# Designed miniproteins, single chains: the designs that were tried, part 40

Each design is a single chain, and the fold is of that chain. pLDDT is the mean over its residues in the fold that is shown.

## One batch from the design tools (miniprotein)

Design m1460
Fold by ESMFold2-Fast:
Structure m1460 (fold): chain A 62 residues (1-62)
Amino acid sequence: AAEGEALARELGATRMLGEAPGAGRAPPKSPQELQDFFAKFGIRLSDAQARALAAWLATQSR
């Protein structure tokens, strides 16, 4: 599914996540962590959007 990728591009998720979790650690694994993280930037993710982003980020591991 391309939904997680499209959402990540729209939100600039790669840049935002690279700064907040300290860059030296793996990205957030749970949808809940992603929802909390984006809420700090005024972005509200639905449960489905958070799951799609988490799944996509897992494929971007390396």
Scores: mean pLDDT 63

Design m1461
Fold by ESMFold2-Fast:
Structure m1461 (fold): chain A 70 residues (1-70)
Amino acid sequence: SVDEAAKAAKGFGLGASVRTVEEVPEAIEQAKKEGADLEVAKGAILAMFRIDPSATEEEIKEVEKAIEKA
Protein backbone atom coordinates (compact mmCIF):
# COMPACT_ATOMS: atom_id res chain seq x y z
CA SER A 1 0.00 0.00 0.00
CA VAL A 2 2.22 2.90 1.20
CA ASP A 3 5.30 0.97 0.07
CA GLU A 4 3.64 0.15 -3.27
CA ALA A 5 2.65 3.80 -3.81
CA ALA A 6 6.14 4.99 -2.83
CA LYS A 7 7.73 2.45 -5.19
CA ALA A 8 5.52 3.60 -8.08
CA ALA A 9 6.23 7.28 -7.30
CA LYS A 10 9.97 6.51 -7.19
CA GLY A 11 9.60 4.73 -10.54
CA PHE A 12 8.55 8.01 -12.20
CA GLY A 13 11.07 10.13 -10.32
CA LEU A 14 8.97 11.73 -7.56
CA GLY A 15 10.26 9.89 -4.53
CA ALA A 16 7.96 10.38 -1.53
CA SER A 17 7.56 14.13 -2.18
CA VAL A 18 3.81 14.41 -3.02
CA ARG A 19 2.28 15.43 0.34
CA THR A 20 -0.44 17.97 -0.52
CA VAL A 21 -3.22 18.39 -3.10
CA GLU A 22 -1.35 21.42 -4.49
CA GLU A 23 1.63 19.19 -5.44
CA VAL A 24 -0.49 16.78 -7.51
CA PRO A 25 -0.49 18.85 -10.77
CA GLU A 26 3.28 19.37 -10.54
CA ALA A 27 3.82 15.64 -9.89
CA ILE A 28 1.73 14.70 -12.95
CA GLU A 29 3.59 17.24 -15.13
CA GLN A 30 6.94 15.89 -13.89
CA ALA A 31 5.89 12.30 -14.73
CA LYS A 32 4.74 13.45 -18.19
CA LYS A 33 8.05 15.24 -18.87
CA GLU A 34 10.01 12.13 -17.85
CA GLY A 35 7.94 9.86 -20.11
CA ALA A 36 6.52 7.84 -17.22
CA ASP A 37 3.33 5.79 -17.47
CA LEU A 38 0.78 8.43 -16.50
CA GLU A 39 -1.85 5.90 -15.40
CA VAL A 40 0.65 4.30 -13.00
CA ALA A 41 1.73 7.74 -11.76
CA LYS A 42 -1.89 8.88 -11.22
CA GLY A 43 -2.75 5.65 -9.41
CA ALA A 44 0.31 5.93 -7.15
CA ILE A 45 -0.50 9.54 -6.19
CA LEU A 46 -4.15 8.71 -5.44
CA ALA A 47 -3.15 5.63 -3.41
CA MET A 48 -0.74 7.73 -1.29
CA PHE A 49 -3.60 10.04 -0.28
CA ARG A 50 -6.16 7.25 0.23
CA ILE A 51 -3.92 5.38 2.70
CA ASP A 52 -2.94 8.54 4.64
CA PRO A 53 -5.13 8.47 7.79
CA SER A 54 -4.92 12.28 8.07
CA ALA A 55 -6.38 12.81 4.58
CA THR A 56 -10.03 13.94 4.52
CA GLU A 57 -12.62 12.70 2.01
CA GLU A 58 -12.71 16.26 0.62
CA GLU A 59 -8.93 16.27 0.05
CA ILE A 60 -9.12 12.86 -1.66
CA LYS A 61 -11.84 14.20 -3.99
CA GLU A 62 -9.66 17.23 -4.79
CA VAL A 63 -6.77 14.88 -5.60
CA GLU A 64 -9.04 12.85 -7.91
CA LYS A 65 -10.18 16.06 -9.62
CA ALA A 66 -6.57 17.29 -10.02
CA ILE A 67 -5.60 13.94 -11.56
CA GLU A 68 -8.55 14.05 -14.00
CA LYS A 69 -7.69 17.65 -14.93
CA ALA A 70 -4.06 16.71 -15.62
Scores: mean pLDDT 65

Design m1462
Fold by ESMFold2-Fast:
Formats: structure tokens, C-alpha cells, sequence
Structure m1462 (fold): chain A 70 residues (1-70)
């Protein structure tokens, strides 16, 4: 299950990077938020909730910057 969440996060991050490279910043922001949520859930399951909150906060901040640039 943790491995599944990490695999999903990696896939979503790759899709977000491709969207950003193509100038689709709104799509990149949505994909990055989903990736951050998956990674945060994996970290919570591993017993690292403080790190999970940091990862999610960072993903939200980057997504907000991408949306502002769009």
C-alpha cells in the first residue's frame, strides 16, 4: 500500500512536469497537488505525520505559484 501510494505520487509528479514543460500550468498544479496528497498519505502510514504535512504544504505552495504564473 505505501509502495502503491509512492508509485502514484511518482507518476503524478512526472505528469505534472510534462504539463509544466508544455505550458499547461493549471493542469501541472492540479497534478502536483494530487502527487503531494499521495506522498503525504504514504508518509503518514510510515508514522511520519510531521514530514507528511511539510510535503503537502510544499506541494500547495508550488501549485499556487504555478497557478499565479498561468
Amino acid sequence: RVEELLREAERLEAEAAEAAAAGRYEEAARLLLRAGEAAAEALRLEGRPELAEQVLAHARAVAEALLAAA
Scores: mean pLDDT 83

Design m1463
Fold by ESMFold2-Fast:
Structure m1463 (fold): chain A 87 residues (1-87)
Amino acid sequence: ASELLEKAKEAYEKGNYDEAFHYIREALKRDPNNAEAYLLMGELAYDKGNYDLAIEYFKKSIELATGELKKRAEDLLNRVEEKKKQA
């Protein structure tokens, strides 16, 4: 799954958003409870400036994650909400 998520990030950096979402979707089809895949979707949306979509995916990641990953998703959610207030 992490290899597909790396491919998704690489596609996003090249501006190939459809390809990026395809790789994340493939990862989620193999593991629909992959909290890290939702975290990456949130990070991609944030990097693109879509804060509302980023918030949605970070919330999904928090729902599925535990421990350190959950804390990371919560920290990222707080940062996005802070950015949205300053937009």
Scores: mean pLDDT 81

Design m1464
Fold by ESMFold2-Fast:
Structure m1464 (fold): chain A 85 residues (1-85)
Amino acid sequence: VEELLNSLTTDERAALVALDEASRTRPAVTASELAERLGLSQSTTTRILNKLLEKGLVRRRRGPDGRTLYSLTELGRQVIDLLFS
């Protein structure tokens, strides 16, 4: 878990924090919603999310409206806990 934290870029860490903050009001968010929170383009945000998916820190699923939704995995939550330890 500490090794994963050390492998994260500033943008990847910011995305994890934004996902954690969003999880307080909803279980998952779209890439567009996360992009607004981060002040980044949707394409840049999607690239960050793909890297986090590869690291097992976020999960991707289809929402009821057919939208792609992203949320933290258990491992992603453990990384967030280390960031604020």
Scores: mean pLDDT 79

Design m1465
Fold by ESMFold2-Fast:
Structure m1465 (fold): chain A 59 residues (1-59)
Amino acid sequence: AKEKIEKLEKEAEELYEQAKKKIAQAEANGDIESALRIQVQLLAELGELFLEIRQLERE
């Protein structure tokens, strides 16, 4: 359903914004490894949401 897709898109946007804050904090602390791990985790979570959106689009 279109409403479910819109909800997932909003969740993806929220995850991205939260991850940006965590990445900035890690970079400010000189923790490059943590910043990279957060980026990888973000990509994985966004990928899962994107696959769910695609599944709903097929109906």
Scores: mean pLDDT 81

Design m1468
Fold by ESMFold2-Fast:
Structure m1468 (fold): chain A 77 residues (1-77)
Amino acid sequence: EPLEQGKQLLEEGRYEEAVEHFEEAIKKDPNNAEAYYLLGEAYRKLGRTKEALVAYSKAIQLDPSNEKARELARELA
């Protein structure tokens, strides 16, 4: 549920609240690559570039097939 709730908040532009929900999703499943990717998206929207890069890097480590995360990490580096 937190992952889906975070996605809705992200769509609504409620980025700080989306971060909280993605952090809860990660807390429940620390290997959830999608939750790290979406956490990176929320941080990127907030202009928190360093946190976004860290989250994308973790998403890539957990799921190297996520080409979008790799692309966004390269753009931020």
Scores: mean pLDDT 86

Design m1469
Fold by ESMFold2-Fast:
Structure m1469 (fold): chain A 62 residues (1-62)
Amino acid sequence: PDYLAKVIKDQKAKTKEELSLKKGDEVIIKEFLEDGKALAKNLKTGKEGLVDVKNLELIEKL
């Protein structure tokens, strides 16, 4: 299931697979992965990539 989440902590992408996130951005989580990672789409930038779930607050199950 997809989830709407809010970024609660800034994250800078280190690789092309990772998303840069700013506090207050909204993302759609598409898949939960190993080691507290997820695949998500940043709704502000339209980019998809890896995020650290600890930087996110779940808002709503879609």
Scores: mean pLDDT 83

Design m1470
Fold by ESMFold2-Fast:
Structure m1470 (fold): chain A 95 residues (1-95)
Amino acid sequence: MEERLRRAYARAAALAAGVVGEDEEEVVEALHEILGVEREEIRRWIREATLERLRRALEELTELMKEKANEEERKRIEERAREILEELEKAVEEK
């Protein structure tokens, strides 16, 4: 298989795995073994997809928690969700 095509498939699979919430190390090893793509590159793609998945999960969790939370608790939940997203964005950018 052509290297460019191998890398494209590995990236698509890594992005899908990150969105679904698969185990990072298991996916990295599987894609490295099957497609021969560098582990660090696969980890980067999974982390990008994981950030998107975590953002959506935090949105869902925030709404669910707000349904039974008082006004003070809702504000605290929203502030924490924003902090976590900012830290995750910075971690992805710094690599």
Scores: mean pLDDT 66

Design m1471
Fold by ESMFold2-Fast:
Structure m1471 (fold): chain A 55 residues (1-55)
Amino acid sequence: EIEEIKEEAKRILEKLKEEGASAEYLMEQSDKINLALADGDLKKAKEILEELKKL
C-alpha cells in the first residue's frame, strides 16, 4: 500500500508539473506526503492525494 501511494503521488505530481505547478509547490506537496507516510498515516497521505486530484 505504501508503494501504491508513492506511485500514485508521483503520477499526480507529474501531472501538476505538466499543468504549470511551480517546483516549490510540488516539493511542498511531496514533503507532506512523505511525512505522512513516514508517520504511518496512510489516511492523511490519501487525503492529500485526493485534494491534489481536485486541482
Scores: mean pLDDT 79

Design m1472
Fold by ESMFold2-Fast:
Structure m1472 (fold): chain A 69 residues (1-69)
Amino acid sequence: QSAEAHNNLGVALSNLGRLEEAVKAYKRAIELKPDFAEAHLNLGLALLRLGRDEEADKAFKRAAELKPG
């Protein structure tokens, strides 16, 4: 299964407000592709919406580190 497919599933679930399921989909995308900056960013956004601020901050930091400026 592709990391991109799981990231896309997470985006769809997030748009539906199914945030816990979106988090699981993004985490699966990251398991398949740990350097997937977009999946880390999307994970952070979903975690923020769930009020899981510390986990969101870690995800955002990881996303930023994976995109060289």
Scores: mean pLDDT 85

Design m1473
Fold by ESMFold2-Fast:
Structure m1473 (fold): chain A 69 residues (1-69)
Amino acid sequence: AEELVKKGREYLRKGDYEKAVEYFEQAIKEDPENVEAYMLLSEAYLKLGDTEKANEWSQKAEELLRKRL
């Protein structure tokens, strides 16, 4: 999962937002509690102009953070 997040961030930095989304989605599939992956997926969707998906993933990240107390 961590390796997928690193790959996603690499593509995010390169401006390949669609590939970044793919890697972050895979990271979440491997580790559904990975808050960082949810936040980065939200950022990638914002870069793609998909505000609704960005808000959805940001909301999921907030839910996970609340679980950490």
Scores: mean pLDDT 82

Design m1474
Fold by ESMFold2-Fast:
Structure m1474 (fold): chain A 98 residues (1-98)
Amino acid sequence: VPIELPEDAPEEVKKLLEEAERALKEALRAMKEGDLEKAIELAERAVELARRAVELAKEAAKRGEMSEEQAEAAQLYAEVIESLARMVIAIAKIEKKN
């Protein structure tokens, strides 16, 4: 499902989502290079950063710094990153066994 990062999100939320996407991209590069352990580590970091972004977005919405719709968009963006990162972890673990 295509989702869009809310441009008017608090900078801290946007930064965490950008860092999560960067970690995911680095995990994919590590997979291509055959560094399965590094790929898992970076993908786990992407999951952690995405989850933190969701929590900050929820808090920002409660404080009126972000609309509920913007917080939902940030959550969907983070969930896509987390899903892709978990897929990287699963594939890397399978490759380590075979």
Scores: mean pLDDT 81

Design m1475
Fold by ESMFold2-Fast:
Structure m1475 (fold): chain A 58 residues (1-58)
Amino acid sequence: SAAEEAARRAREAALAGADAAESARNATQMVKEASKLGPEAARGAEAGAVRGLIEAGA
């Protein structure tokens, strides 16, 4: 689904950050991009971003 794909991409983007600040920027950008695809994708990206930031230690 769009939400699942957006969540996965946002989580991966957060985890790819070299530090907490980069992880936060990556997560924010992915949520902004997902919001253009619709509310379902935006919600998925937000959930994925939160999970990725927690896993990255941010």
Scores: mean pLDDT 79

Design m1476
Fold by ESMFold2-Fast:
Structure m1476 (fold): chain A 84 residues (1-84)
Amino acid sequence: PNELAAAYNNLGNVLQNLGKLDEAAEAYKEAIKLKPGSLLAAIAANNLGNVLEKLGKLDEAAEAYKQAGTLYPAFAEAHNNFAN
């Protein structure tokens, strides 16, 4: 089960590098679904935000970034510290 979530996150990375942004977003969503509340889910949610932003889905990207910060507070704090 842990390996499958990591495999989906890695698949998303490969698809993003190939410019297959919609498929990359779906792979990251599956990684989050398989390991909700984990550091892997936070990483996948942050990667999903990046992909959605590239697709011009800015509201959905903002939601994914907020999810990443909620799952792993250090993501939100690091972003806030560099925004100041």
Scores: mean pLDDT 79

Design m1477
Fold by ESMFold2-Fast:
Structure m1477 (fold): chain A 71 residues (1-71)
Amino acid sequence: GLEELRKELLKIIGEILRIIGDIIELERKLEEARAAGKEEEAAKLEEKIKELEEELKKLKEKLKKLDEKIK
């Protein structure tokens, strides 16, 4: 029913918010690494951010599909 869809929607929203928080933290660390001239650390942080952005894109697509089922 709608309640089960709502619970799944809230779960996905929670995962999206967690990943956004992780990206913001990594972006801050990336700026710090760049300012300190730590190019190797910066490259690793950029890779992690890219992985999280790909995960976020997949979750946003899943959220859109669930929203379409509720509407």
Scores: mean pLDDT 83

Design m1478
Fold by ESMFold2-Fast:
Structure m1478 (fold): chain A 57 residues (1-57)
Amino acid sequence: SGREREIEELRKKLEEATKNSDLEEKERVSKQLEPYLAEQLAEHERRLAERRAALLA
């Protein structure tokens, strides 16, 4: 999907900025990635909660 490709492009830019010690680019890209990382974390937590609820039922 477009979102997944955008995330991969941002991760690639972050890695390149890290290798080049480009602190401005690294900060900019990291900030753009934060909303996606927060969404992934929320999805992971939801799946864990669902699995735990099933075990306790």
Scores: mean pLDDT 77

Design m1479
Fold by ESMFold2-Fast:
Structure m1479 (fold): chain A 56 residues (1-56)
Amino acid sequence: SLLQRSNSLQRGADQLRQNADRSTRDPSHSQDAQVARDGYNGSLSSANRYRQIYLS
């Protein structure tokens, strides 16, 4: 279902956020932190879109 896909994307976004937080603590991984943040934001955007479609 769309709701299940939304929940799966949310869990993926949470994992990417944790990776971004770890990378941010190490200056040598600043690029990795940015990539992880972009992935996290993309997953959240997709999760929200699926949730809105499901509720519509």
Scores: mean pLDDT 67

Design m1480
Fold by ESMFold2-Fast:
Structure m1480 (fold): chain A 80 residues (1-80)
Amino acid sequence: SEAEELYQEGLEYFKQGKYEEALEKYKEALRIAEEEGDKLLQAKVLRNIGLVYTAMGKYAEADEYFAKAGEIYKELGVYP
């Protein structure tokens, strides 16, 4: 899906240390995953946004995104 492709692009930017570009791709992937109702992909994207903020030293923002991802995983009964 388009959301999965954007998620993979975000992963590649994150691996390269391009945190702002990774966030841009992840946030676009999140928007499309929300429109498609793909809750599992939403949770994966939210978790990876948290990881990017952690790498940037933005721990408060990271915690918010991890909490959002965890809520969706809990709703689905799936553990990452």
Scores: mean pLDDT 88

Design m1481
Fold by ESMFold2-Fast:
Formats: structure tokens, C-alpha cells, sequence
Structure m1481 (fold): chain A 112 residues (1-112)
């Protein structure tokens, strides 16, 4: 079943490269509902594009952002799994929000 998950993830990565910039725009748009921003973060994580790492780190570090959006950004960084993402996830383990701490722990566990 993890084989089917990996195939779906690889297939998703090949669909519409143009959609990554649009998802980044939605992630960073503070006027959008929490749900839409969180969904954009998760989709960026599933796509696994390294271009999403800097904007996801920006949202994770933004203390004014909703904790649910920040938690989704942490989870997405775990899915992408770059060294920069791992460094920020380790810092997020000490975050003020229990939701962000939980997401950072789960994200780090995905990489084992």
C-alpha cells in the first residue's frame, strides 16, 4: 500500500508544474480562509517540489499565521524532506503551538 502511495505521489508530481506557483500564491495569501491555505500547504508537500520549501518555511516561522496553517506547512516540509526543511522542523519541535509541535514530530517520523 506504501507502493501505491509512492506511485500516486510520483504521478501527482508530473501533473501541471504551473500549479506549484499558484499553490505558493494561495499559501502566502493571508486573505484566504485557513482551510484553503492549509490545503495548499498539503498539496505542495505531496507534489514534493523544492521550490515550495522557502515559502513553507516562511509560513511555519510566521507567528501571526493560524496554527493549523503552520502545522500543515510543517507536515508539507516533512513530505519534501530537504536538509533545510529538516532543520526548520527540528526548531518547530519547540514551537509555542502544540499543533505545530505535533505536526513537526509527525513530519520528522515520516523520514524514518
Amino acid sequence: WWEDFNKAMVAGLKMKDEEVPELIKKLLDKSLPVKERAEAAIQLGVKGDKEAVPPLIEVLRDKSADPIVRAAAAFALGLIGTPEALEELRKALDDESPWVRFAAREALNLLK
Scores: mean pLDDT 76

Design m1482
Fold by ESMFold2-Fast:
Structure m1482 (fold): chain A 94 residues (1-94)
Amino acid sequence: SVLLGAGKLEEAIAEYEERIKKDPNNAEAWAQLGVAYYKAGELEKAIEYYKKAIEIDPNYTLAYLNLAKVYEKAGKYEEAEEYRKKAEEVDEKA
């Protein structure tokens, strides 16, 4: 990201971290941290935070889809396929 974009991303990360400190079971806030770190190119952190969102809400279809996307970008195609299949299974039960 360019310097100006990095500043906005840092502000977003700080806001989501504050939300998590107030409510550690906020799966959406964990998923938004995943999005922010993915945009920063921090793929390992993005994976960690999406997995945390799924741990809190196992029916969070978008978190599985985003995790699959991060694994694909990281070249981990087997894990990407696994999480795409899990997203489909979760969506069918909703």
Scores: mean pLDDT 83

Design m1483
Fold by ESMFold2-Fast:
Structure m1483 (fold): chain A 65 residues (1-65)
Amino acid sequence: MAYVEQAKALAAANPDDAAAWHALGLALFNAGQYEEAVKAFEKALELDPDLPGAKAALEKAKAAL
């Protein structure tokens, strides 16, 4: 999916940017890739534990598994 590919490219270009990993998690979640979305959200929280919405997004992705 083009949106997921764009988000993967953004995260790869900015591996230390928690927001880039959060965007990837959202793209994967919307694509139904819940396992991959969980990993992306966990990576975002590792980089910034205080990232707004990331904990809620991770919880939602885990609930969808």
Scores: mean pLDDT 81

Design m1484
Fold by ESMFold2-Fast:
Structure m1484 (fold): chain A 90 residues (1-90)
Amino acid sequence: SAKKKEAEEYLKKGMQALEEDKYEEALKYFEKAIELEPEDYRTWALAGEVYAMLGKLEEAIEYYEKALELAKTEAEKKAIKARIETVKAL
């Protein structure tokens, strides 16, 4: 769908901004992707990573917990749980 393609472009822009350590820009792109495709656990997890890099640890945990709800496999859930534990150890 058009929304899914638009969400993918925002996700790509967010990933590029992350690669460039532009955390606030990355967050804006991931938030737009979430609005368009709220069921993609990857975008929630990536936004959580950005919040953690910005020192917003409570928001990071909230976004990772949402990603955990949306994750379908044990491997996906285990990866997200590891990220939550990393943030809690900060």
Scores: mean pLDDT 88

Design m1485
Fold by ESMFold2-Fast:
Structure m1485 (fold): chain A 58 residues (1-58)
Amino acid sequence: SAAANDAKAQALLAEAERALRAGDLETAISLARQSVEVATNPEIAAQARGLIELARLL
């Protein structure tokens, strides 16, 4: 369901944020990409894409 997919996407995004804070840029990008693939909510997808772009600048 969309709700289950968005819950999974949010969990992946939270894990990506933790990886980014730890300086693990490769893990952060990988988790955020998974979040984009699963997300049906465009706001969650946009946040995940923003994290990928930020990580690529670091």
Scores: mean pLDDT 88

Design m1486
Fold by ESMFold2-Fast:
Structure m1486 (fold): chain A 92 residues (1-92)
Amino acid sequence: MSKEELVARLRGDARIAEEEGLPRAAELLREAARALEAGDVEAAREHLRRAYEELLEHARREENLSEEEVREAREEAERQIEELTRQAEEAL
């Protein structure tokens, strides 16, 4: 996947987060997209991690997730972040 496609995806995810009433997650996703455009993969990874933590905390509160479900969701988020940052590094 190209860097432009990754940036577009993150901006799309930010719009969805904002529509769902999660402005903090939306801002973090926009910061991740900006970092990727600048070629700062490490900053992008950190912003993505924070965004996913905000999304997970929202899901935990609204859906009453168990500790085990929260752990699995966190592990999945970390896998997705590593894949996205790997693809971004390949696009540089």
Scores: mean pLDDT 80

Design m1487
Fold by ESMFold2-Fast:
Structure m1487 (fold): chain A 58 residues (1-58)
Amino acid sequence: DPLLDRLLELLNRGDYEGAARALQEYLDRHGDTLSPEQLEGLRTLLEQLRAEARRLAE
């Protein structure tokens, strides 16, 4: 999936804000097609990425 590839690339660059946006877009598009376990894991990752992005923006 090109959104997941972009997410991993942004994470490897330390772009937590970009990674959070990419993951949110993926969840908005594909949330209903994901298993409950996949959805929970990705939501946890999104919260972690947002927390890191907010910390770095301060």
Scores: mean pLDDT 80

Design m1489
Fold by ESMFold2-Fast:
Structure m1489 (fold): chain A 82 residues (1-82)
Amino acid sequence: SAEEAVREARELIERARKGLEEGIDSTSFASLPEEEREKFIAEQVLSFAAMVAALGERYGSEEEAEALRKLLEELREEVEKR
């Protein structure tokens, strides 16, 4: 269902964000300013979300594809506010 697809996508996106944060913290780039790190993480998370939306378009139902597109647009708007 569209609701399940969005829930699964949100969980995957949150895991990707945490993985990126922890990954950066384990490298020499941990010393980067917080704003720069957050911007980089946001850009990578958007790229990941775009991939999930593309999977929905190609392999999901029309309802799932639309719901995932709306999720991607919401995330893009959040990044623009930062």
Scores: mean pLDDT 82

Design m1490
Fold by ESMFold2-Fast:
Structure m1490 (fold): chain A 86 residues (1-86)
Amino acid sequence: DLEELKKAAELALEAVRAALRGELEAAREKVEELEKLAEETGNPKVAELAELAREAIEAVKAGDIERAIGILLRIIGDLIDLELEK
């Protein structure tokens, strides 16, 4: 369902944005919500978004801001694609 994927992408964006602001606890809570959504939906694309958000948080913790931004841009691209999909 496109609506489920859109919700997942929005949660992933919120998690990565929180991490980039240094709000690591808020970012973790959003990833946990996204992981629960992946488990409930069984959708592998939702699980992939959860993994990307987790990787972005770990990148921020490691000081690898370039990688975190790269992940953010990928998620934004995925969300735009979902928004524009017929």
Scores: mean pLDDT 81

Design m1491
Fold by ESMFold2-Fast:
Structure m1491 (fold): chain A 60 residues (1-60)
Amino acid sequence: SAAELARAIAEAVQAIKEGDIDKAVEILSKLPPAQQREALELARLMGYTEQAREVERKLA
């Protein structure tokens, strides 16, 4: 559901904020590519550019 996707995105972004890259990867790997991109873009807009790049690298 949209609500479940929104919660997962929020949890992934929170993990990125906390520097828990492996937790962010685990959450995002279970989401469709569109929602993975949305979470990474949100993290970059919040200033977590390097953390978002590391997560994106590990998702590949």
Scores: mean pLDDT 86

Design m1492
Fold by ESMFold2-Fast:
Structure m1492 (fold): chain A 60 residues (1-60)
Amino acid sequence: DPEIEALAREARRLYEEGRYEEAAEVLRKLSDLLRQKYPDDEGARIAADIADREAERLLA
């Protein structure tokens, strides 16, 4: 999925640049998009949960 791949790459780039607040925002967008586009996919749900946890960690 090109949209999901683009968001994942953007979040990683922001994280590597030390832009944690922006990385967390992108991770939350990634999580929302995964849940919206793939509501019945277990792998997508797990990935979304991981993204949410990473976003929380970056803002703590």
Scores: mean pLDDT 85

Design m1493
Fold by ESMFold2-Fast:
Structure m1493 (fold): chain A 90 residues (1-90)
Amino acid sequence: SMEEKAEEVKRLGEEAARALAPHHPDIAQGVKRVFEEAAEALKKGDKSRAAVYLTAASILVMAAHLEGAPEDTVRRAEELLKRAAELIDS
């Protein structure tokens, strides 16, 4: 269901934020917030809006990389983003 997909998107965002928080707490908070916005859009059936919010989350993860976040942390966040995008596209 859309509600189950939205809850999973939110959970993936919490995991991405948790991975980023030890390195860039402000970026981690931003990632969590935009994943929550994506989940809310998905609950309303707005897949396009959800995809835009995941794009914003991707930009924040790129910013963490440029600011020196460890490669393993960035790779983990990117994997969680890919999983969220697949949920929205399904």
Scores: mean pLDDT 90

Design m1494
Fold by ESMFold2-Fast:
Structure m1494 (fold): chain A 60 residues (1-60)
Amino acid sequence: MKLYTKEEIAQVLLDLGASPETVLRVMEKLPEKVTIDEAVEILRELGLSDETIEAVRKKL
């Protein structure tokens, strides 16, 4: 299973047009390294759209 840094998740969100405020909220909730499934769960808890979450999964 591949681990991703919270910085990699943040960069993908920025590339998808997420606001800096949303990215900061994600960064506060993510551990330093996450699985794709763990990242997806945190993004859902923060109220990101299913479309944005699927785009993140495809870019990771």
Scores: mean pLDDT 81

Design m1495
Fold by ESMFold2-Fast:
Structure m1495 (fold): chain A 61 residues (1-61)
Amino acid sequence: SALELARRLLERAREALAAGDYETAAKYAQHAGSAAVVAGDERLLEEARELSREALKGLGK
């Protein structure tokens, strides 16, 4: 389901962010956000946006 996909992508984004892999974290966070929209889950979308912002800060963007 889109909900399960969003959760898995958020987990991978968090793991990549913790590892300092900001490019991978940004990609997973963006895909998680798309899945969260399809799932209709605004809280998962907010989490994806927060992870995306942190990843982009790590990239100097």
Scores: mean pLDDT 86

Design m1496
Fold by ESMFold2-Fast:
Structure m1496 (fold): chain A 61 residues (1-61)
Amino acid sequence: SERGELLKKTAELNVETALKNGDYATAVKYAQNAVKLAEELGDKEALEHAKKLLKEAEAAL
């Protein structure tokens, strides 16, 4: 979906920025919020993308 594409791009930028700043807890929170929003949208592609971001952010902890 169009909203799912915007969510993917926004979540990617937010998580990447937090990780670059060493703010791993914030990166995890952004990724968790992206998962929740993707579930609310019913967008499976956005959900898979958000879950991947969450695993990457959690691995940095």
Scores: mean pLDDT 85

